# Ledger of designs, part 22: designed miniproteins, single chains

Each design is a single chain, and the fold is of that chain. pLDDT is the mean over its residues in the fold that is shown.

## One batch from the design tools (miniprotein)

Design m792
Fold by ESMFold2-Fast:
Structure m792 (fold): chain A 62 residues (1-62)
Amino acid sequence: MEKEILRAEADELAARFEAMGSPESAQRLRDEVDKLIDSGDLEGAKEVIERARQTLADAEAA
């Protein structure tokens, strides 16, 4: 189910934020994705996940 995949992706990215010492960013990501999924905005949830992935890529490259 798409919602399960999006939640799994958010959890993976949140774990990466936590590993980097950013638990607040991890929690915000989880909350934002859950809110969008609960409201039926799956496209918005994907956009948030994509932005988080880019943020992590930029941070990991630094």
Scores: mean pLDDT 81

Design m793
Fold by ESMFold2-Fast:
Structure m793 (fold): chain A 69 residues (1-69)
Amino acid sequence: MISSTEVIELIKKGVKASEIAEKAGLPKEYYNLSYEEIIEIVIEREIEESLELMERGIERAIEEAEKRK
């Protein structure tokens, strides 16, 4: 799967929306989406993944602080 930054670079290079959707790992039904819809989906996915990693990091930091008290 490609990042939102890579999607933007492919758009700048004039790559077809269907090919970008395929590289982003989207289902074939999404190959008819516009560039804007594809980038929005990829950004939302990255935000969700980043939030999960941040949440895990915060929980671990709290547990470490509580164990020392």
Scores: mean pLDDT 76

Design m794
Fold by ESMFold2-Fast:
Structure m794 (fold): chain A 86 residues (1-86)
Amino acid sequence: MKVVITFKNVTPEQKAAILAQAEELRARGYDVTVEIDGDTITVTIENLSVEEAIGLILRAIGLELDGYKVTIEKEGDTYYITIDFK
């Protein structure tokens, strides 16, 4: 499975945290691609198990419960998660 997470309106502290988490996943052997465009960060994670993908989706739901705008969409074998920070 593949998960694409797009973070919008990212603060400098959130950017540092996202990049650190992406590097941690990469160090653990995940296929992780990071793309930065201003205050938008897109993280693509490939070759996930179903359980790993569910874990990421549950974390995104947690951010929605914290009041951030979260959208989750599925197309084929790919989940697209968008998280918008105010």
Scores: mean pLDDT 79

Design m795
Fold by ESMFold2-Fast:
Structure m795 (fold): chain A 55 residues (1-55)
Amino acid sequence: MTPEELKEEKERMEKIIELSVRELDLAVRITTGERNPADVEELKRITEEIEKLLK
């Protein structure tokens, strides 16, 4: 594995972690009864982004 490949993996993992934290924050808001359509759409977007990065 090249240094460039390792850097790409690190950046990908950092993005996944950041998005996962955001996903959890939105999920808490939705499940505590503060459900808004915008939050649901953002949660879906973040979940899809994480799934894409995991491929």
Scores: mean pLDDT 78

Design m796
Fold by ESMFold2-Fast:
Structure m796 (fold): chain A 67 residues (1-67)
Amino acid sequence: MEELIKRLKEALEQLASLPPEARGPVNAEIVKIVNEFIKLEEERKGRPLSVQEIADLVVKLIEEARK
């Protein structure tokens, strides 16, 4: 969890420092990190997440990465 949040924070900082045309690979990395987090939460709960639960988790990840 903490390692995943750290990776997300680093990716977001890198994204902010790059021009739009260079952001493709970092955008792909962010999507991969978010998907890994979703899978971990699904494993923890033993069921697939709803769309609302996914949205709530993404918001929480961004809040934690902002600190």
Scores: mean pLDDT 77

Design m798
Fold by ESMFold2-Fast:
Order: C-alpha cells, then structure tokens, then sequence
Structure m798 (fold): chain A 90 residues (1-90)
C-alpha cells in the first residue's frame, strides 16, 4: 500500500520538522519521495496531503499563509512531476 506508507512517512516528517529534527525530517521526506517515484499513481492520490504537509512546514518557517498555499501547490506539482520522471528512469 504505497499511498498509505507514503502518507505515514509524510506525517512523520512533519512531526520531526515541528520538533526541530531537520535531519530526520529530510530522511523521511526522501523515503516518501522514493516510494512515490515507484508509484506515481499514489503521488496523485496524495496530492492534497503532500500540499498540506508542505504548507504546514512553510507556515512553521514563518511564510505567510497565502504565499505558503501557492508555494505548496507549486512544490507538490513539481514533486509529482519528479516522481513520474524517476519512475521512468527506474
């Protein structure tokens, strides 16, 4: 269940980020990205969750809500595109 595993990794990454453990957050994000690269359909299913997680991370860094929403949307689209590209390469 790639979508469920990726969702759990993203939620754990957000919790690590909120705790200030940037190294752990980065590791969990990379693991989620690898799972999504193998399962591009799961990335599309989790689009809203990915956007939510990125937005919350940006808000924690002090980015204004409107800017955080726009950046999270763009980053989510880029991540899905990257996952599809990595899936083609793998």
Amino acid sequence: MAAEEAKKLLEEALRAFEAGDLEKAEELINKAAELLAKNPEAAEELKEKIEEVIKRMLLLEGVPEEEAEELARKATEELIALAKAKAEAA
Scores: mean pLDDT 76

Design m799
Fold by ESMFold2-Fast:
Structure m799 (fold): chain A 70 residues (1-70)
Amino acid sequence: ARERAQAAVDEVTRLLIELGRKQGLPEEVLERTRAEGEAAKAYIATLSDEEAAAIAAELERLNAELRALL
């Protein structure tokens, strides 16, 4: 569950950075997005399997929506 949620965070971070680059956002904003993704994964590591599974499902839904914007 935690691995699934962390993988989903990595995918959200990747998609947000790709969208940001296409929109011409400065590198400092992209680096902040990467740092926020790492902080989110660290937080997920502290959660129960049930909480991590719920977050994974929500992030997987968000990933599908973000892919539609690319």
Scores: mean pLDDT 82

Design m800
Fold by ESMFold2-Fast:
Structure m800 (fold): chain A 70 residues (1-70)
Amino acid sequence: SSAQVTLLEIALKEAEKLKDTEGAKLLREALRYAQQGNDDEALRLVEEAAKKSPKMSEPLRNLLKVMRSL
């Protein structure tokens, strides 16, 4: 959905500001899948990013709650 794409773009920008290379990589992949309409794979990648990225853990957990409510 367009809402998921927008939220993922915001999260990716934040990961890049924090220089979180691993989180940014996973969020970039999630954004690509969301742009293709594969929301399930995008969600899975955000879950992986939240687990593997200490710097982005709280914002990504909040993103997951929002994405699951869409």
Scores: mean pLDDT 84

Design m801
Fold by ESMFold2-Fast:
Structure m801 (fold): chain A 57 residues (1-57)
Amino acid sequence: ELEKLSKEQQEKLEEFVKKALEEGATDEEIEELAKELGVSTTTLKKAMKELLEKILS
């Protein structure tokens, strides 16, 4: 499902994950980003978890 995201959308997701790590993110912010990226909230949360693991490793 990450294959559906452009490079720009992936960068936007990475920036959002970094911000969420520092400041936290609300369910509403996650839902809005999911709509912008054209994915489900479940898909976005899974992608965020995978990116978080990659960034912290």
Scores: mean pLDDT 75

Design m802
Fold by ESMFold2-Fast:
Structure m802 (fold): chain A 76 residues (1-76)
Amino acid sequence: MEELRKKAEEYKKKGDYYGAAHALIHLATELLDQGKFEEARKALEEAERLAEKSEPEDREVLRVGVASLKTSLDES
């Protein structure tokens, strides 16, 4: 988890918003699997903000991933 957080920060520093958002979605998946729903939600919110700064094609893929995990959180 800490490695995914550091990876996201590194991507942000490079201006790679797709990479940063993808790393945070992956982090949220791990947090959800551990039952850490509030932390997963925060990671998804950050990923969603970064996805909006990504290129249009990448943004659609990221948005679908975020929406899927949010649905799982709301059901739980």
Scores: mean pLDDT 78

Design m803
Fold by ESMFold2-Fast:
Structure m803 (fold): chain A 81 residues (1-81)
Amino acid sequence: MAWEKEEQAIKELEEKGIDVKKVRDNALRFAGRTSYLLSKAIEAKRAGKEEEFEKIVDELSKRTGLPKEDIVEAIDLILER
């Protein structure tokens, strides 16, 4: 099921030097809104809604303190399987 694919994607991101666990911990610290925005960013990217995706990534960057480039790369790697 989706569980195994998610864990595999996380391991690949960590191998590439992206600290997915740190990204998750930061998201949990900022709780419901940050988690909601991450979910919406993934949806927007899948739907090809570039303007919406850019707005959400900008807000995520401001809330988490992570660079926009790192957030985009993490989402892209998750979506690539």
Scores: mean pLDDT 69

Design m804
Fold by ESMFold2-Fast:
Structure m804 (fold): chain A 68 residues (1-68)
Amino acid sequence: DEELKKLLRELIEAHKNGDGEKATEAGHKLYEKYKLSDDQLYDASVELLDGLALGDEELGIKNAIKAI
């Protein structure tokens, strides 16, 4: 799902830049469109941050999709 990948990319970029407003916006869209729970969004966010820490944002996105 290209929109899911786009929203996860927006979320990782927001974390990378310390942009809480954009992180909240992307998270809100994930809740609305994909009906994620707080736990699912938390697990996905952990995977995105792990990917960022490893220098592999694509791996982070792939694992975040699996966490949802």
Scores: mean pLDDT 80

Design m805
Fold by ESMFold2-Fast:
Structure m805 (fold): chain A 60 residues (1-60)
Amino acid sequence: SAMEEQEKIVERALKGAREAIEQKDPVLIAVAIHELEELKKEYPQYEEELTEVIKELREA
């Protein structure tokens, strides 16, 4: 279903964001922030979850 496809896209992006935080690479962190900000616009139902991870990325 469309919702299951959206969930998979969001989960893959969140996994990438967590890996960027673990590596503490400023370039990977910047890319992850940009990707999650775009996903917030496309999938507003995930806004809260994406916002929390963006905050974590900015604090890394």
Scores: mean pLDDT 84

Design m806
Fold by ESMFold2-Fast:
Structure m806 (fold): chain A 75 residues (1-75)
Amino acid sequence: MAKIIQEYGDKTIKAIKEKGPEEGEKKLKELAEALPPEMRPSMLQAGDAITELAKADKELGVNAVKLMRDALIAS
């Protein structure tokens, strides 16, 4: 699980930086689908919030993905 979270988190950060928040949103949805079904609703909700942050401020969106990734791995 931690490796999947790290990998998709890194892909999401790269997508936001290089292509923008819409591509980052796609990667966050892919992460949600890769996680166990019980985690999926919370991940989709977090993904929506991160996408809105990234639309307002790309750096803030990237930092939110990093915090989410690190929190999930630390759990």
Scores: mean pLDDT 79

Design m807
Fold by ESMFold2-Fast:
Structure m807 (fold): chain A 63 residues (1-63)
Amino acid sequence: RQGQILRLLGQHPEGLTASQIADALGVSQGTATRHLRRLEREGRVVSRKVGRRTVYQVRATLL
């Protein structure tokens, strides 16, 4: 699941919400959110708030 999330986020450099990722992968929003929080804790993704939404992006390791 985590590899699928990272691949999907890599295809969308603008970022995706947990709901969008859940829909794309056919999982519950809760499942997507748990994996995203773990990836953020591991430093593999970052989150930012855009209005009332939380958007996740792959962490850039280079410029």
Scores: mean pLDDT 76

Design m808
Fold by ESMFold2-Fast:
Structure m808 (fold): chain A 59 residues (1-59)
Amino acid sequence: GREEGEKAGYEGGLAAGGDEEAAKAGGEGGGETGEASGGDAELAGFGGGAAGGAGGGGK
């Protein structure tokens, strides 16, 4: 749920910016989206690393 969204967002932000500020913003956005939607966060949590790559271009 929400926690998975926060973790995915945090990892995505960190991968994109490499800064704690980017990671924090990503985590907050991911958590809010996960809480509001309720479904997307579960899917993001399932993939974890894939979600981080999708958010920050970890290719």
Scores: mean pLDDT 56

Design m809
Fold by ESMFold2-Fast:
Structure m809 (fold): chain A 62 residues (1-62)
Amino acid sequence: MELDKLVDELAEKYGLTPEQREALREMARDLYETRKAPLDVVREFLEGAAHAIRVAQEREAA
């Protein structure tokens, strides 16, 4: 539940597409469930990823 809320908040904050949102969700679950990363580490990683996606989109929107 916490991971789903985090992904939803970041997708809304950075204006991600549904495909990008699902990619973040998959990444979050891999880090938290498979890699056993702490939630704060998962959050920082996902914020960086979402920001990078947004910057790339802004440069494409010429």
Scores: mean pLDDT 77

Design m810
Fold by ESMFold2-Fast:
Structure m810 (fold): chain A 99 residues (1-99)
Amino acid sequence: SREELRQLIEELAPELSDALIDEIVDLVEAIKPYAPGYEEYITQRLVSFVKDNKLKSPEDLKARLQVLGPQGLATLLTKDNPNPALEESIAQALEAYLA
């Protein structure tokens, strides 16, 4: 659920603003239909991405997503555990989300 994802993000990165946490939740929920069963993994990877890039706001996250593009972000999220089918599913979800 959205609430469970939000609590997971708060546990992983308590320093993130509520608005940024909600944006991450929205992104995970958009990916979920394309990659069922990977919600926790995708959430952990997105939180790491946000922290590593010192993103502070939903606007910062959206700007970074536009620069990377759907394929670029999908590749980054799956880099530690290469899975071409999962990468393609995430890329499709992100393309739909950013349209």
Scores: mean pLDDT 83

Design m811
Fold by ESMFold2-Fast:
Structure m811 (fold): chain A 71 residues (1-71)
Amino acid sequence: ALPALTPRELAALRAVARNLGMSKREAAEAAGVPVSTVSRLVRRGLLEERDGRLLLTDAGAEALAAAAGAA
């Protein structure tokens, strides 16, 4: 199991889920987080970067659903 997502990581993941095809910089600005937070989500497999654009992975979608269900 992955360690629990921080509020900043959840905000970045939600921003990408709503606006697919953003760059890492655009996603960071939209979520109000450092670019390093977005890059960490890509490394964890919660986001995928293709041709400089971010996509939400199945694992990222599951993480968002789990976070919503835990509230």
Scores: mean pLDDT 78

Design m812
Fold by ESMFold2-Fast:
Structure m812 (fold): chain A 107 residues (1-107)
Amino acid sequence: MIKITTPESVEAKEGEKVTINATASKDVNGKVSWYKQKPGELPELLIKDVSTLAPGVDSRISGSGSGTNYSLTIENVKKEDEATYYVKVESEEPETFSNGTKLKIVE
Protein backbone atom coordinates (compact mmCIF):
# COMPACT_ATOMS: atom_id res chain seq x y z
CA MET A 1 0.00 0.00 0.00
CA ILE A 2 1.24 3.49 -0.91
CA LYS A 3 1.81 6.00 1.91
CA ILE A 4 1.25 9.71 1.19
CA THR A 5 3.07 12.27 3.34
CA THR A 6 1.83 15.87 3.45
CA PRO A 7 2.23 18.68 6.03
CA GLU A 8 -0.38 18.68 8.83
CA SER A 9 -0.84 22.43 8.37
CA VAL A 10 0.44 25.44 6.45
CA GLU A 11 -0.07 29.15 7.16
CA ALA A 12 0.09 32.02 4.70
CA LYS A 13 -0.70 35.71 4.59
CA GLU A 14 -3.48 36.86 2.28
CA GLY A 15 -2.00 37.60 -1.15
CA GLU A 16 0.93 35.16 -0.80
CA LYS A 17 1.68 32.04 -2.84
CA VAL A 18 1.14 28.73 -1.01
CA THR A 19 2.56 25.35 -2.04
CA ILE A 20 1.44 22.09 -0.41
CA ASN A 21 3.90 19.26 -1.11
CA ALA A 22 2.98 15.58 -1.20
CA THR A 23 5.47 12.69 -1.16
CA ALA A 24 4.45 9.14 -2.05
CA SER A 25 6.31 6.08 -0.70
CA LYS A 26 6.76 4.87 -4.30
CA ASP A 27 6.21 6.08 -7.90
CA VAL A 28 2.48 6.73 -8.48
CA ASN A 29 2.71 7.31 -12.28
CA GLY A 30 0.81 10.63 -12.15
CA LYS A 31 -2.39 9.05 -10.72
CA VAL A 32 -2.79 12.04 -8.38
CA SER A 33 -5.85 14.18 -7.60
CA TRP A 34 -6.23 17.08 -5.15
CA TYR A 35 -9.37 17.86 -3.12
CA LYS A 36 -10.51 20.76 -0.94
CA GLN A 37 -12.84 20.22 2.01
CA LYS A 38 -14.37 22.83 4.29
CA PRO A 39 -16.01 21.77 7.58
CA GLY A 40 -19.57 20.53 6.99
CA GLU A 41 -19.13 20.45 3.18
CA LEU A 42 -18.51 17.66 0.66
CA PRO A 43 -14.96 17.37 -0.73
CA GLU A 44 -14.45 19.41 -3.93
CA LEU A 45 -12.19 18.10 -6.72
CA LEU A 46 -9.56 20.74 -7.60
CA ILE A 47 -6.99 18.94 -9.75
CA LYS A 48 -7.00 15.58 -11.53
CA ASP A 49 -4.13 13.78 -13.30
CA VAL A 50 -1.51 15.94 -11.50
CA SER A 51 -2.19 19.23 -13.31
CA THR A 52 -5.67 19.17 -14.94
CA LEU A 53 -7.86 21.82 -13.32
CA ALA A 54 -11.44 20.65 -12.63
CA PRO A 55 -14.29 22.67 -14.18
CA GLY A 56 -15.28 25.73 -12.13
CA VAL A 57 -12.11 25.69 -10.01
CA ASP A 58 -10.30 29.01 -9.45
CA SER A 59 -7.46 29.58 -11.94
CA ARG A 60 -5.18 30.64 -9.04
CA ILE A 61 -4.89 26.90 -8.27
CA SER A 62 -2.44 24.62 -10.09
CA GLY A 63 -0.88 21.20 -9.68
CA SER A 64 2.51 19.80 -10.67
CA GLY A 65 4.84 16.90 -10.02
CA SER A 66 6.05 13.48 -11.13
CA GLY A 67 7.22 10.16 -9.72
CA THR A 68 6.98 10.40 -5.92
CA ASN A 69 6.77 14.22 -5.52
CA TYR A 70 3.66 16.32 -6.20
CA SER A 71 2.54 19.85 -5.31
CA LEU A 72 -0.62 21.92 -5.15
CA THR A 73 0.00 25.67 -5.57
CA ILE A 74 -2.42 28.50 -4.76
CA GLU A 75 -1.42 31.94 -6.05
CA ASN A 76 -2.66 35.12 -4.32
CA VAL A 77 -4.33 33.22 -1.44
CA LYS A 78 -7.64 34.50 -0.06
CA LYS A 79 -9.52 33.87 3.19
CA GLU A 80 -11.98 31.60 1.29
CA ASP A 81 -9.04 29.25 0.51
CA GLU A 82 -9.00 28.17 4.20
CA ALA A 83 -9.80 24.46 4.13
CA THR A 84 -8.26 21.01 4.52
CA TYR A 85 -6.55 19.82 1.31
CA TYR A 86 -6.29 16.11 0.47
CA VAL A 87 -4.27 14.12 -2.05
CA LYS A 88 -5.81 11.00 -3.60
CA VAL A 89 -3.57 8.40 -5.29
CA GLU A 90 -5.12 5.81 -7.62
CA SER A 91 -2.00 4.05 -9.00
CA GLU A 92 -2.96 0.81 -7.18
CA GLU A 93 -5.88 -0.59 -5.18
CA PRO A 94 -7.14 0.36 -2.74
CA GLU A 95 -6.94 4.08 -3.58
CA THR A 96 -5.15 6.10 -0.88
CA PHE A 97 -5.94 9.53 0.60
CA SER A 98 -3.47 11.71 2.53
CA ASN A 99 -4.30 12.67 6.13
CA GLY A 100 -5.00 16.22 4.94
CA THR A 101 -3.24 19.59 5.17
CA LYS A 102 -5.06 22.40 6.96
CA LEU A 103 -4.47 25.78 5.30
CA LYS A 104 -4.86 28.86 7.52
CA ILE A 105 -4.78 32.40 6.12
CA VAL A 106 -3.39 35.05 8.47
CA GLU A 107 -3.34 38.85 7.96
Scores: mean pLDDT 83

Design m813
Fold by ESMFold2-Fast:
Structure m813 (fold): chain A 85 residues (1-85)
Amino acid sequence: MEEEKKKKYLQEAEELYAAHPDDPVLRILYNELKSFYKLNYPLEVIETLYEAMREVAATPDPGKRAYIYREALERARRILGEHYR
């Protein structure tokens, strides 16, 4: 069941990036989400990156976009640290 949710987030992330192919922040987040999916990281990490992609896509300000990206990576690291202590 978690695998199906991870696949859904991966597909939605791919569709979101395909709609904005020239967006460098979405490209980085999408590539990281793909890597974490391939490494079988927890669902919560995949969700965190996907939500960051959605927020970045809705945010035109470059400073705010960079902040969203940074905060998403910090959240992902905390979640991963809790699962792999």
Scores: mean pLDDT 82

Design m814
Fold by ESMFold2-Fast:
Structure m814 (fold): chain A 105 residues (1-105)
Amino acid sequence: NPKLELGKQLLLEALLRTLAYTLMTLGNLSPEEALEQALAFFKERHGLTPEEEERARRLLEQGVNSSPEELIAYLEELLEEARRKGLPEETIKALENMIEDIRNL
């Protein structure tokens, strides 16, 4: 199911960015170190396809969000795309929950 696969990909990207932000902000890691550790965590816990790993590497090139406002804006863009493309309700709800959790930090 292409929509299910795309939903999984967007959710993994959102989780990777959120974890990298958390490691950078609370763990006192550099943006590069935070994203490398987040990527390692996802490889260990969830597995990544070569395509998912390539997307994660592109996130390294773009950097990580430096503020909660930047992270929220990024996640809101992913949420808009998920809604526009009619992705699974679980994907939409997970993105909404991540945004709310960050707002409540």
Scores: mean pLDDT 77

Design m815
Fold by ESMFold2-Fast:
Structure m815 (fold): chain A 63 residues (1-63)
Amino acid sequence: MEEAIEEFRKYLKDHFGVSEEEADRIAELIREGKVDEAAELLQKYTGLSKEEAKAIVEEIRKR
């Protein structure tokens, strides 16, 4: 899970222009298991649907 979170954090910064602080907040919500809150921030920064964002967060938590 931690390695998947770190890869995802780098991906957000490199491909979506998400700041380090924003990526850190999403990562922390994933670690805390706050799936809906993490998905809402991910939707805000990437433009993905809430359902798509939630699926990504749940996939990361499985690893």
Scores: mean pLDDT 79

Design m816
Fold by ESMFold2-Fast:
Structure m816 (fold): chain A 111 residues (1-111)
Amino acid sequence: VSAANAALAAENYDAAIAALDAAIAANPADAIAYLNKGTAYLNKGNYDNAIADYSKAIALAGSNDVVAYINKGTAYANKSDSANAIADYTKALAILPENSTAKANLAAAQA
């Protein structure tokens, strides 16, 4: 986890993905590893892999993972899939109505 976090902080997303794949191999139910791997793919512009990893994080952590919903919505928005982006941001706001990031991103997706 520390090696993956250091690589993410350094914006070395390929090294982060490799470290997170090792973490997932050791613990296939590591929801945080899937969340961080989705974030690495999002930052690389690989939106399909980001969406898949965030969906896995939600499945493992439960449907109340606000960060995974916000970031999955952002991946959909970057694919110009506004309908799925709006759905994910709306889900995040249903969980935490005061989340400023989800509010701002929802407003942008609806514009």
Scores: mean pLDDT 80

Design m817
Fold by ESMFold2-Fast:
Structure m817 (fold): chain A 78 residues (1-78)
Amino acid sequence: SLREKIRDLVKKLVEQKKAENPEFFARLTGESLTPAQRENVIDGLVDSIVRRALAAGAETEEEIRKLVEEYFKELEKL
C-alpha cells in the first residue's frame, strides 16, 4: 500500500518532469528507442527513485517531491 502510493506519486512527478522538458528525456532515453523501450527506461527511473524513497523513510508528498527534484538535478549534471 505505502510502496504503491509512493510509486504512483513518483510516476506522476516523473511524467510532469517529462512534460516540462521533453528534450532532456529524449536525450536520456535515446532517440532510436521504441515507445516500449522508452517506457522501460522511465519505469527503471521510477523504480530507482522509489527504492531511494523507501530507504530514506520518505512517506510524505513533500519528502517525495524533494527526492524526485534532487534526483533529476543530479541527472542534469551528467
Scores: mean pLDDT 77

Design m818
Fold by ESMFold2-Fast:
Structure m818 (fold): chain A 92 residues (1-92)
Amino acid sequence: SQKNQQAAKDLEQKGKESGVKVTVSLDGNTLSITIESSDVRKLAGIALALIGMGLDGYKVEIKIEGDVLTVTITAPSVDQLLAALQRLSSFF
């Protein structure tokens, strides 16, 4: 979806403006986001906010390795990825 691609680019830009590197990849109804920061407490805060997000019907996988937070979200449909992208942008 072009709308999902634009939301992904908007999220990457918001991350940059907040001092973190954000990379988003989209594959069908699956969203992968990588957030890079030397501040591990910033990454932990984002991960905790994601746990509280309440994405009913979505599969959410969270991984922290060193200075990198990886989040994989599988939505019930491609159109529902937009809601996940918009919720993620609220953490920046």
Scores: mean pLDDT 78

Design m819
Fold by ESMFold2-Fast:
Structure m819 (fold): chain A 94 residues (1-94)
Amino acid sequence: MLTSAEEAAEAMKKLVERNPEDAAALIMLGINLLILGKYEEAIEYLEKALELAPEDLAGRAVALRALSEAYRKLGKEEEAKRYEEEAERLLEEL
């Protein structure tokens, strides 16, 4: 039986397969994977979203914060701090 987060992740994966350049769908998939404890998968999709949406400052800030949390959960504190600082710099420009 799938949880709500597992169902959401599967639906988002299908959307990403059909629209691989949809940065919003990639961010949503990454967040759902983070909730499920699939930190390495979450990082992959969130990093891809950052590459696809250079002008979406709000979406980039969300993705950078999610990456920081994922890296922190994996014990990679230096990477987590790097993404946190990048998100803070981006928010200063908003």
Scores: mean pLDDT 80

Design m820
Fold by ESMFold2-Fast:
Structure m820 (fold): chain A 104 residues (1-104)
Amino acid sequence: AEALLKEGLERYKAGDLEGAAEYFKKAIEADPNNAQAWLNLGVVLRDLGKLEEAIEYYDKAAEIGDDRTQAAALLLRAADLEELGKFEEAERDRRRAEELLARA
């Protein structure tokens, strides 16, 4: 799974969003509890302008991930919420992420 995530990230950095998504999907298929794969696929969706769909994937990552992964998902969700004009929800997510990082 880690090798699939690494390849997905390399593709993402190169601007190959389709290739990145395919590797992250393979990582999820190999291990559905791989919170980082869910998180990274959400990032690809966000880059495609699918903010609401990205939030669904961040929520899945937060549900199955550790405190550090939940914090990362909340920070990414906060950025999407700001773009959707939901500033109070975004601030709440950032504060929660800060608390999670303090205990991790």
Scores: mean pLDDT 85

Design m821
Fold by ESMFold2-Fast:
Structure m821 (fold): chain A 63 residues (1-63)
Amino acid sequence: LVGKIARAIAPVPKTSEEELALRPGDVVEILEEVDENWVYARNLKTGEEGLVPKSYLEIIGEA
């Protein structure tokens, strides 16, 4: 998943400081695959980075 571009398919709440809040349609670059359920990603519009659940992301391309 590292280097993939993904889109949020549902609202992602920020429940801790290390997480990234996303709105549906927000586009992120996957920077690291943390575990089976989580990636570390950058929001391409805001530049904000954080942990995102994989289940909320749809892969749409390459970085």
Scores: mean pLDDT 82

Design m822
Fold by ESMFold2-Fast:
Structure m822 (fold): chain A 55 residues (1-55)
Amino acid sequence: SMEEEYRRRLLELFLNDKSPEEIKAEVEKIRGKEFADQAAVAYQSLKEIKKKREK
């Protein structure tokens, strides 16, 4: 499904520590522009959580 493809792609980008700009571009391609900004914000939040957990 598109949902499975979307999750897999986002996980790949996250694991490869890609920039929010790359996440935005990928989300825009799969989900459209309205989700791209939200995805970039969520990605930034996830990176902050990862940073805190790693200490």
Scores: mean pLDDT 71

Design m823
Fold by ESMFold2-Fast:
Structure m823 (fold): chain A 72 residues (1-72)
Amino acid sequence: SMEEGRRLKEEAERLFEEARRALDRGDTLTANRLAREALFLAQRSARLMGDKEFEEEARERVMELMDEASAR
């Protein structure tokens, strides 16, 4: 469970970085898709690890990315 949670957290963090890069190059559709995917994995990781702080951080990151994408 902890091993799975850690792997999901690492994958979520990678997807957030990819979403940010997509947004930086103006690909808002890809950024939105990757951000939502990252949030899903982050929520699953947080549940497995009991990491409420990481879940809250992930929600904030998605909202920030979505707000920036909507402004474009």
Scores: mean pLDDT 84

Design m824
Fold by ESMFold2-Fast:
Structure m824 (fold): chain A 81 residues (1-81)
Amino acid sequence: GEEARRRALEEARRAGERAREVAKKLGLSDKQAQLAGDIAEGVALIAMGVGIAVGESGEEVVERTRRAGEGAVEGIAKKPV
């Protein structure tokens, strides 16, 4: 089970990195880009925690985390906080 948790954590980290890149491309400051990254990673981590709490499989937890992170990145691209 540990490998699935590690993959989910990596998906959350990637969401944060993508959010920072998107924010920078939108012309936001380094501080705003870091905040966008922190928000996207946090959203993905909350989704991971929900999947674990409701007893999802490792693969389901990874997919839930990835989708939540992608949604957060898309939200930042369309409507900055």
Scores: mean pLDDT 83

Design m825
Fold by ESMFold2-Fast:
Structure m825 (fold): chain A 65 residues (1-65)
Amino acid sequence: SEELEREIGRALAEMSVAIAKIMLKNGVSKEEVIKFLEEQAKRFRELGYEDAAELVESYIEELKK
């Protein structure tokens, strides 16, 4: 179902953000973390998980401030 696919996509996006936070806490550069998240957002969009891509992109904008 499309609803289940949306829920899975959101969970994957949340996992990507959680990994990004762990990377930052362990001294990975902001630039490298942003690159990781941009690659995740692109992949989610290619797979049709638009909401997931937007969630990740929102976090990227938060990091750029």
Scores: mean pLDDT 86

Design m826
Fold by ESMFold2-Fast:
Structure m826 (fold): chain A 88 residues (1-88)
Amino acid sequence: ARAEAERLRQEGLRAFVAGDYETAVAHFERAIALDPADAEAWLALGAALFQLGRYEEAIEAYRRAAEADPSLAAVAERNIARARKAAA
């Protein structure tokens, strides 16, 4: 399960770098389904959702990242502020 979640996160990151944000979202959602405590996967999901203009879903993903790892709270808050500004 953990190895599969890590593989899916890496595949999502490759899709993200290639600009295939819909494929990135699908891989990150599958990774999170296997390991919902993976804060990096939640942060990456938020970034991919942001690129797709899905700002409210991106905000929720960033909140889940901060909940999973409080050390990422500052990064999550900056990304939430950016998404809120983009949604306005």
Scores: mean pLDDT 88

Design m827
Fold by ESMFold2-Fast:
Structure m827 (fold): chain A 73 residues (1-73)
Amino acid sequence: SAAAKAEAERYLAEGEALLAQGRYEEAVRKFQEAIELDPELWRAYALLSQALARLGRLDEAKAYEEKAKALFP
């Protein structure tokens, strides 16, 4: 729905702000919420990958980077 997509974009923005603050675990949660609401939101997968890489979770980061690339228009 349009409402779910708008909420996903808000979670994406919150996650980006947390990522900029170095709050990586909190950023991961916000990006996961965005993906739950809009599973095709490639930007959320790309930023989730970045946050996971900052946490040293490199295998997970790579998987989400590949998902982001697959969804890129």
Scores: mean pLDDT 90

Design m828
Fold by ESMFold2-Fast:
Parts: sequence; C-alpha cells; structure tokens
Structure m828 (fold): chain A 88 residues (1-88)
Amino acid sequence: MEALIKKAEEQFKEIKELVKKKDWKGLEEKYGSLKNTAEVLEVLGDLYEKLGDYEKAAEAYELAGIVYKELGDLEKAKEAFELAKKLK
C-alpha cells in the first residue's frame, strides 16, 4: 500500500507541474493522451479521497477539469470542477 501511495504522489506532482506550465505535449508524451491524463487525475482524486486527503483529492479533480477543458470536453470538465468544489 505505501509503495502505491508514493507512486501516486509522484505522478500527481509530475502532472501538476506539466499542467501549471501548460505543457500539453509533455502530458500527451508521458500519458499517451490528454483524455488519459484527465482519467489518471480522476483516479488520483478517488485515491486521495479514500485516504482522507480531501485537499489533494480536490486539487486532482481541479486538474482533471483543466485537462478536460483543454481537450474540449466541457461536460466532463464541469463534473470534475463540481467534485473539487464539493471537497472544499
């Protein structure tokens, strides 16, 4: 369990830095697509929520919303932002 949590934290930090830099090509190269990047962020949000880390869960869902918005999936972006808001 500890190794999975550490890997999740490392992935979260990496994706957060790339999103902050608006390095969409870097995300596509690392995770295959922006859609897959957003789905990974949703999984990280679910994981942090189950661990009781609601602050990191909210941040992961916000990042998923940003990636979905960049992809043009406005419905999924809205759903992700609503999840983030519920945890704040």
Scores: mean pLDDT 83

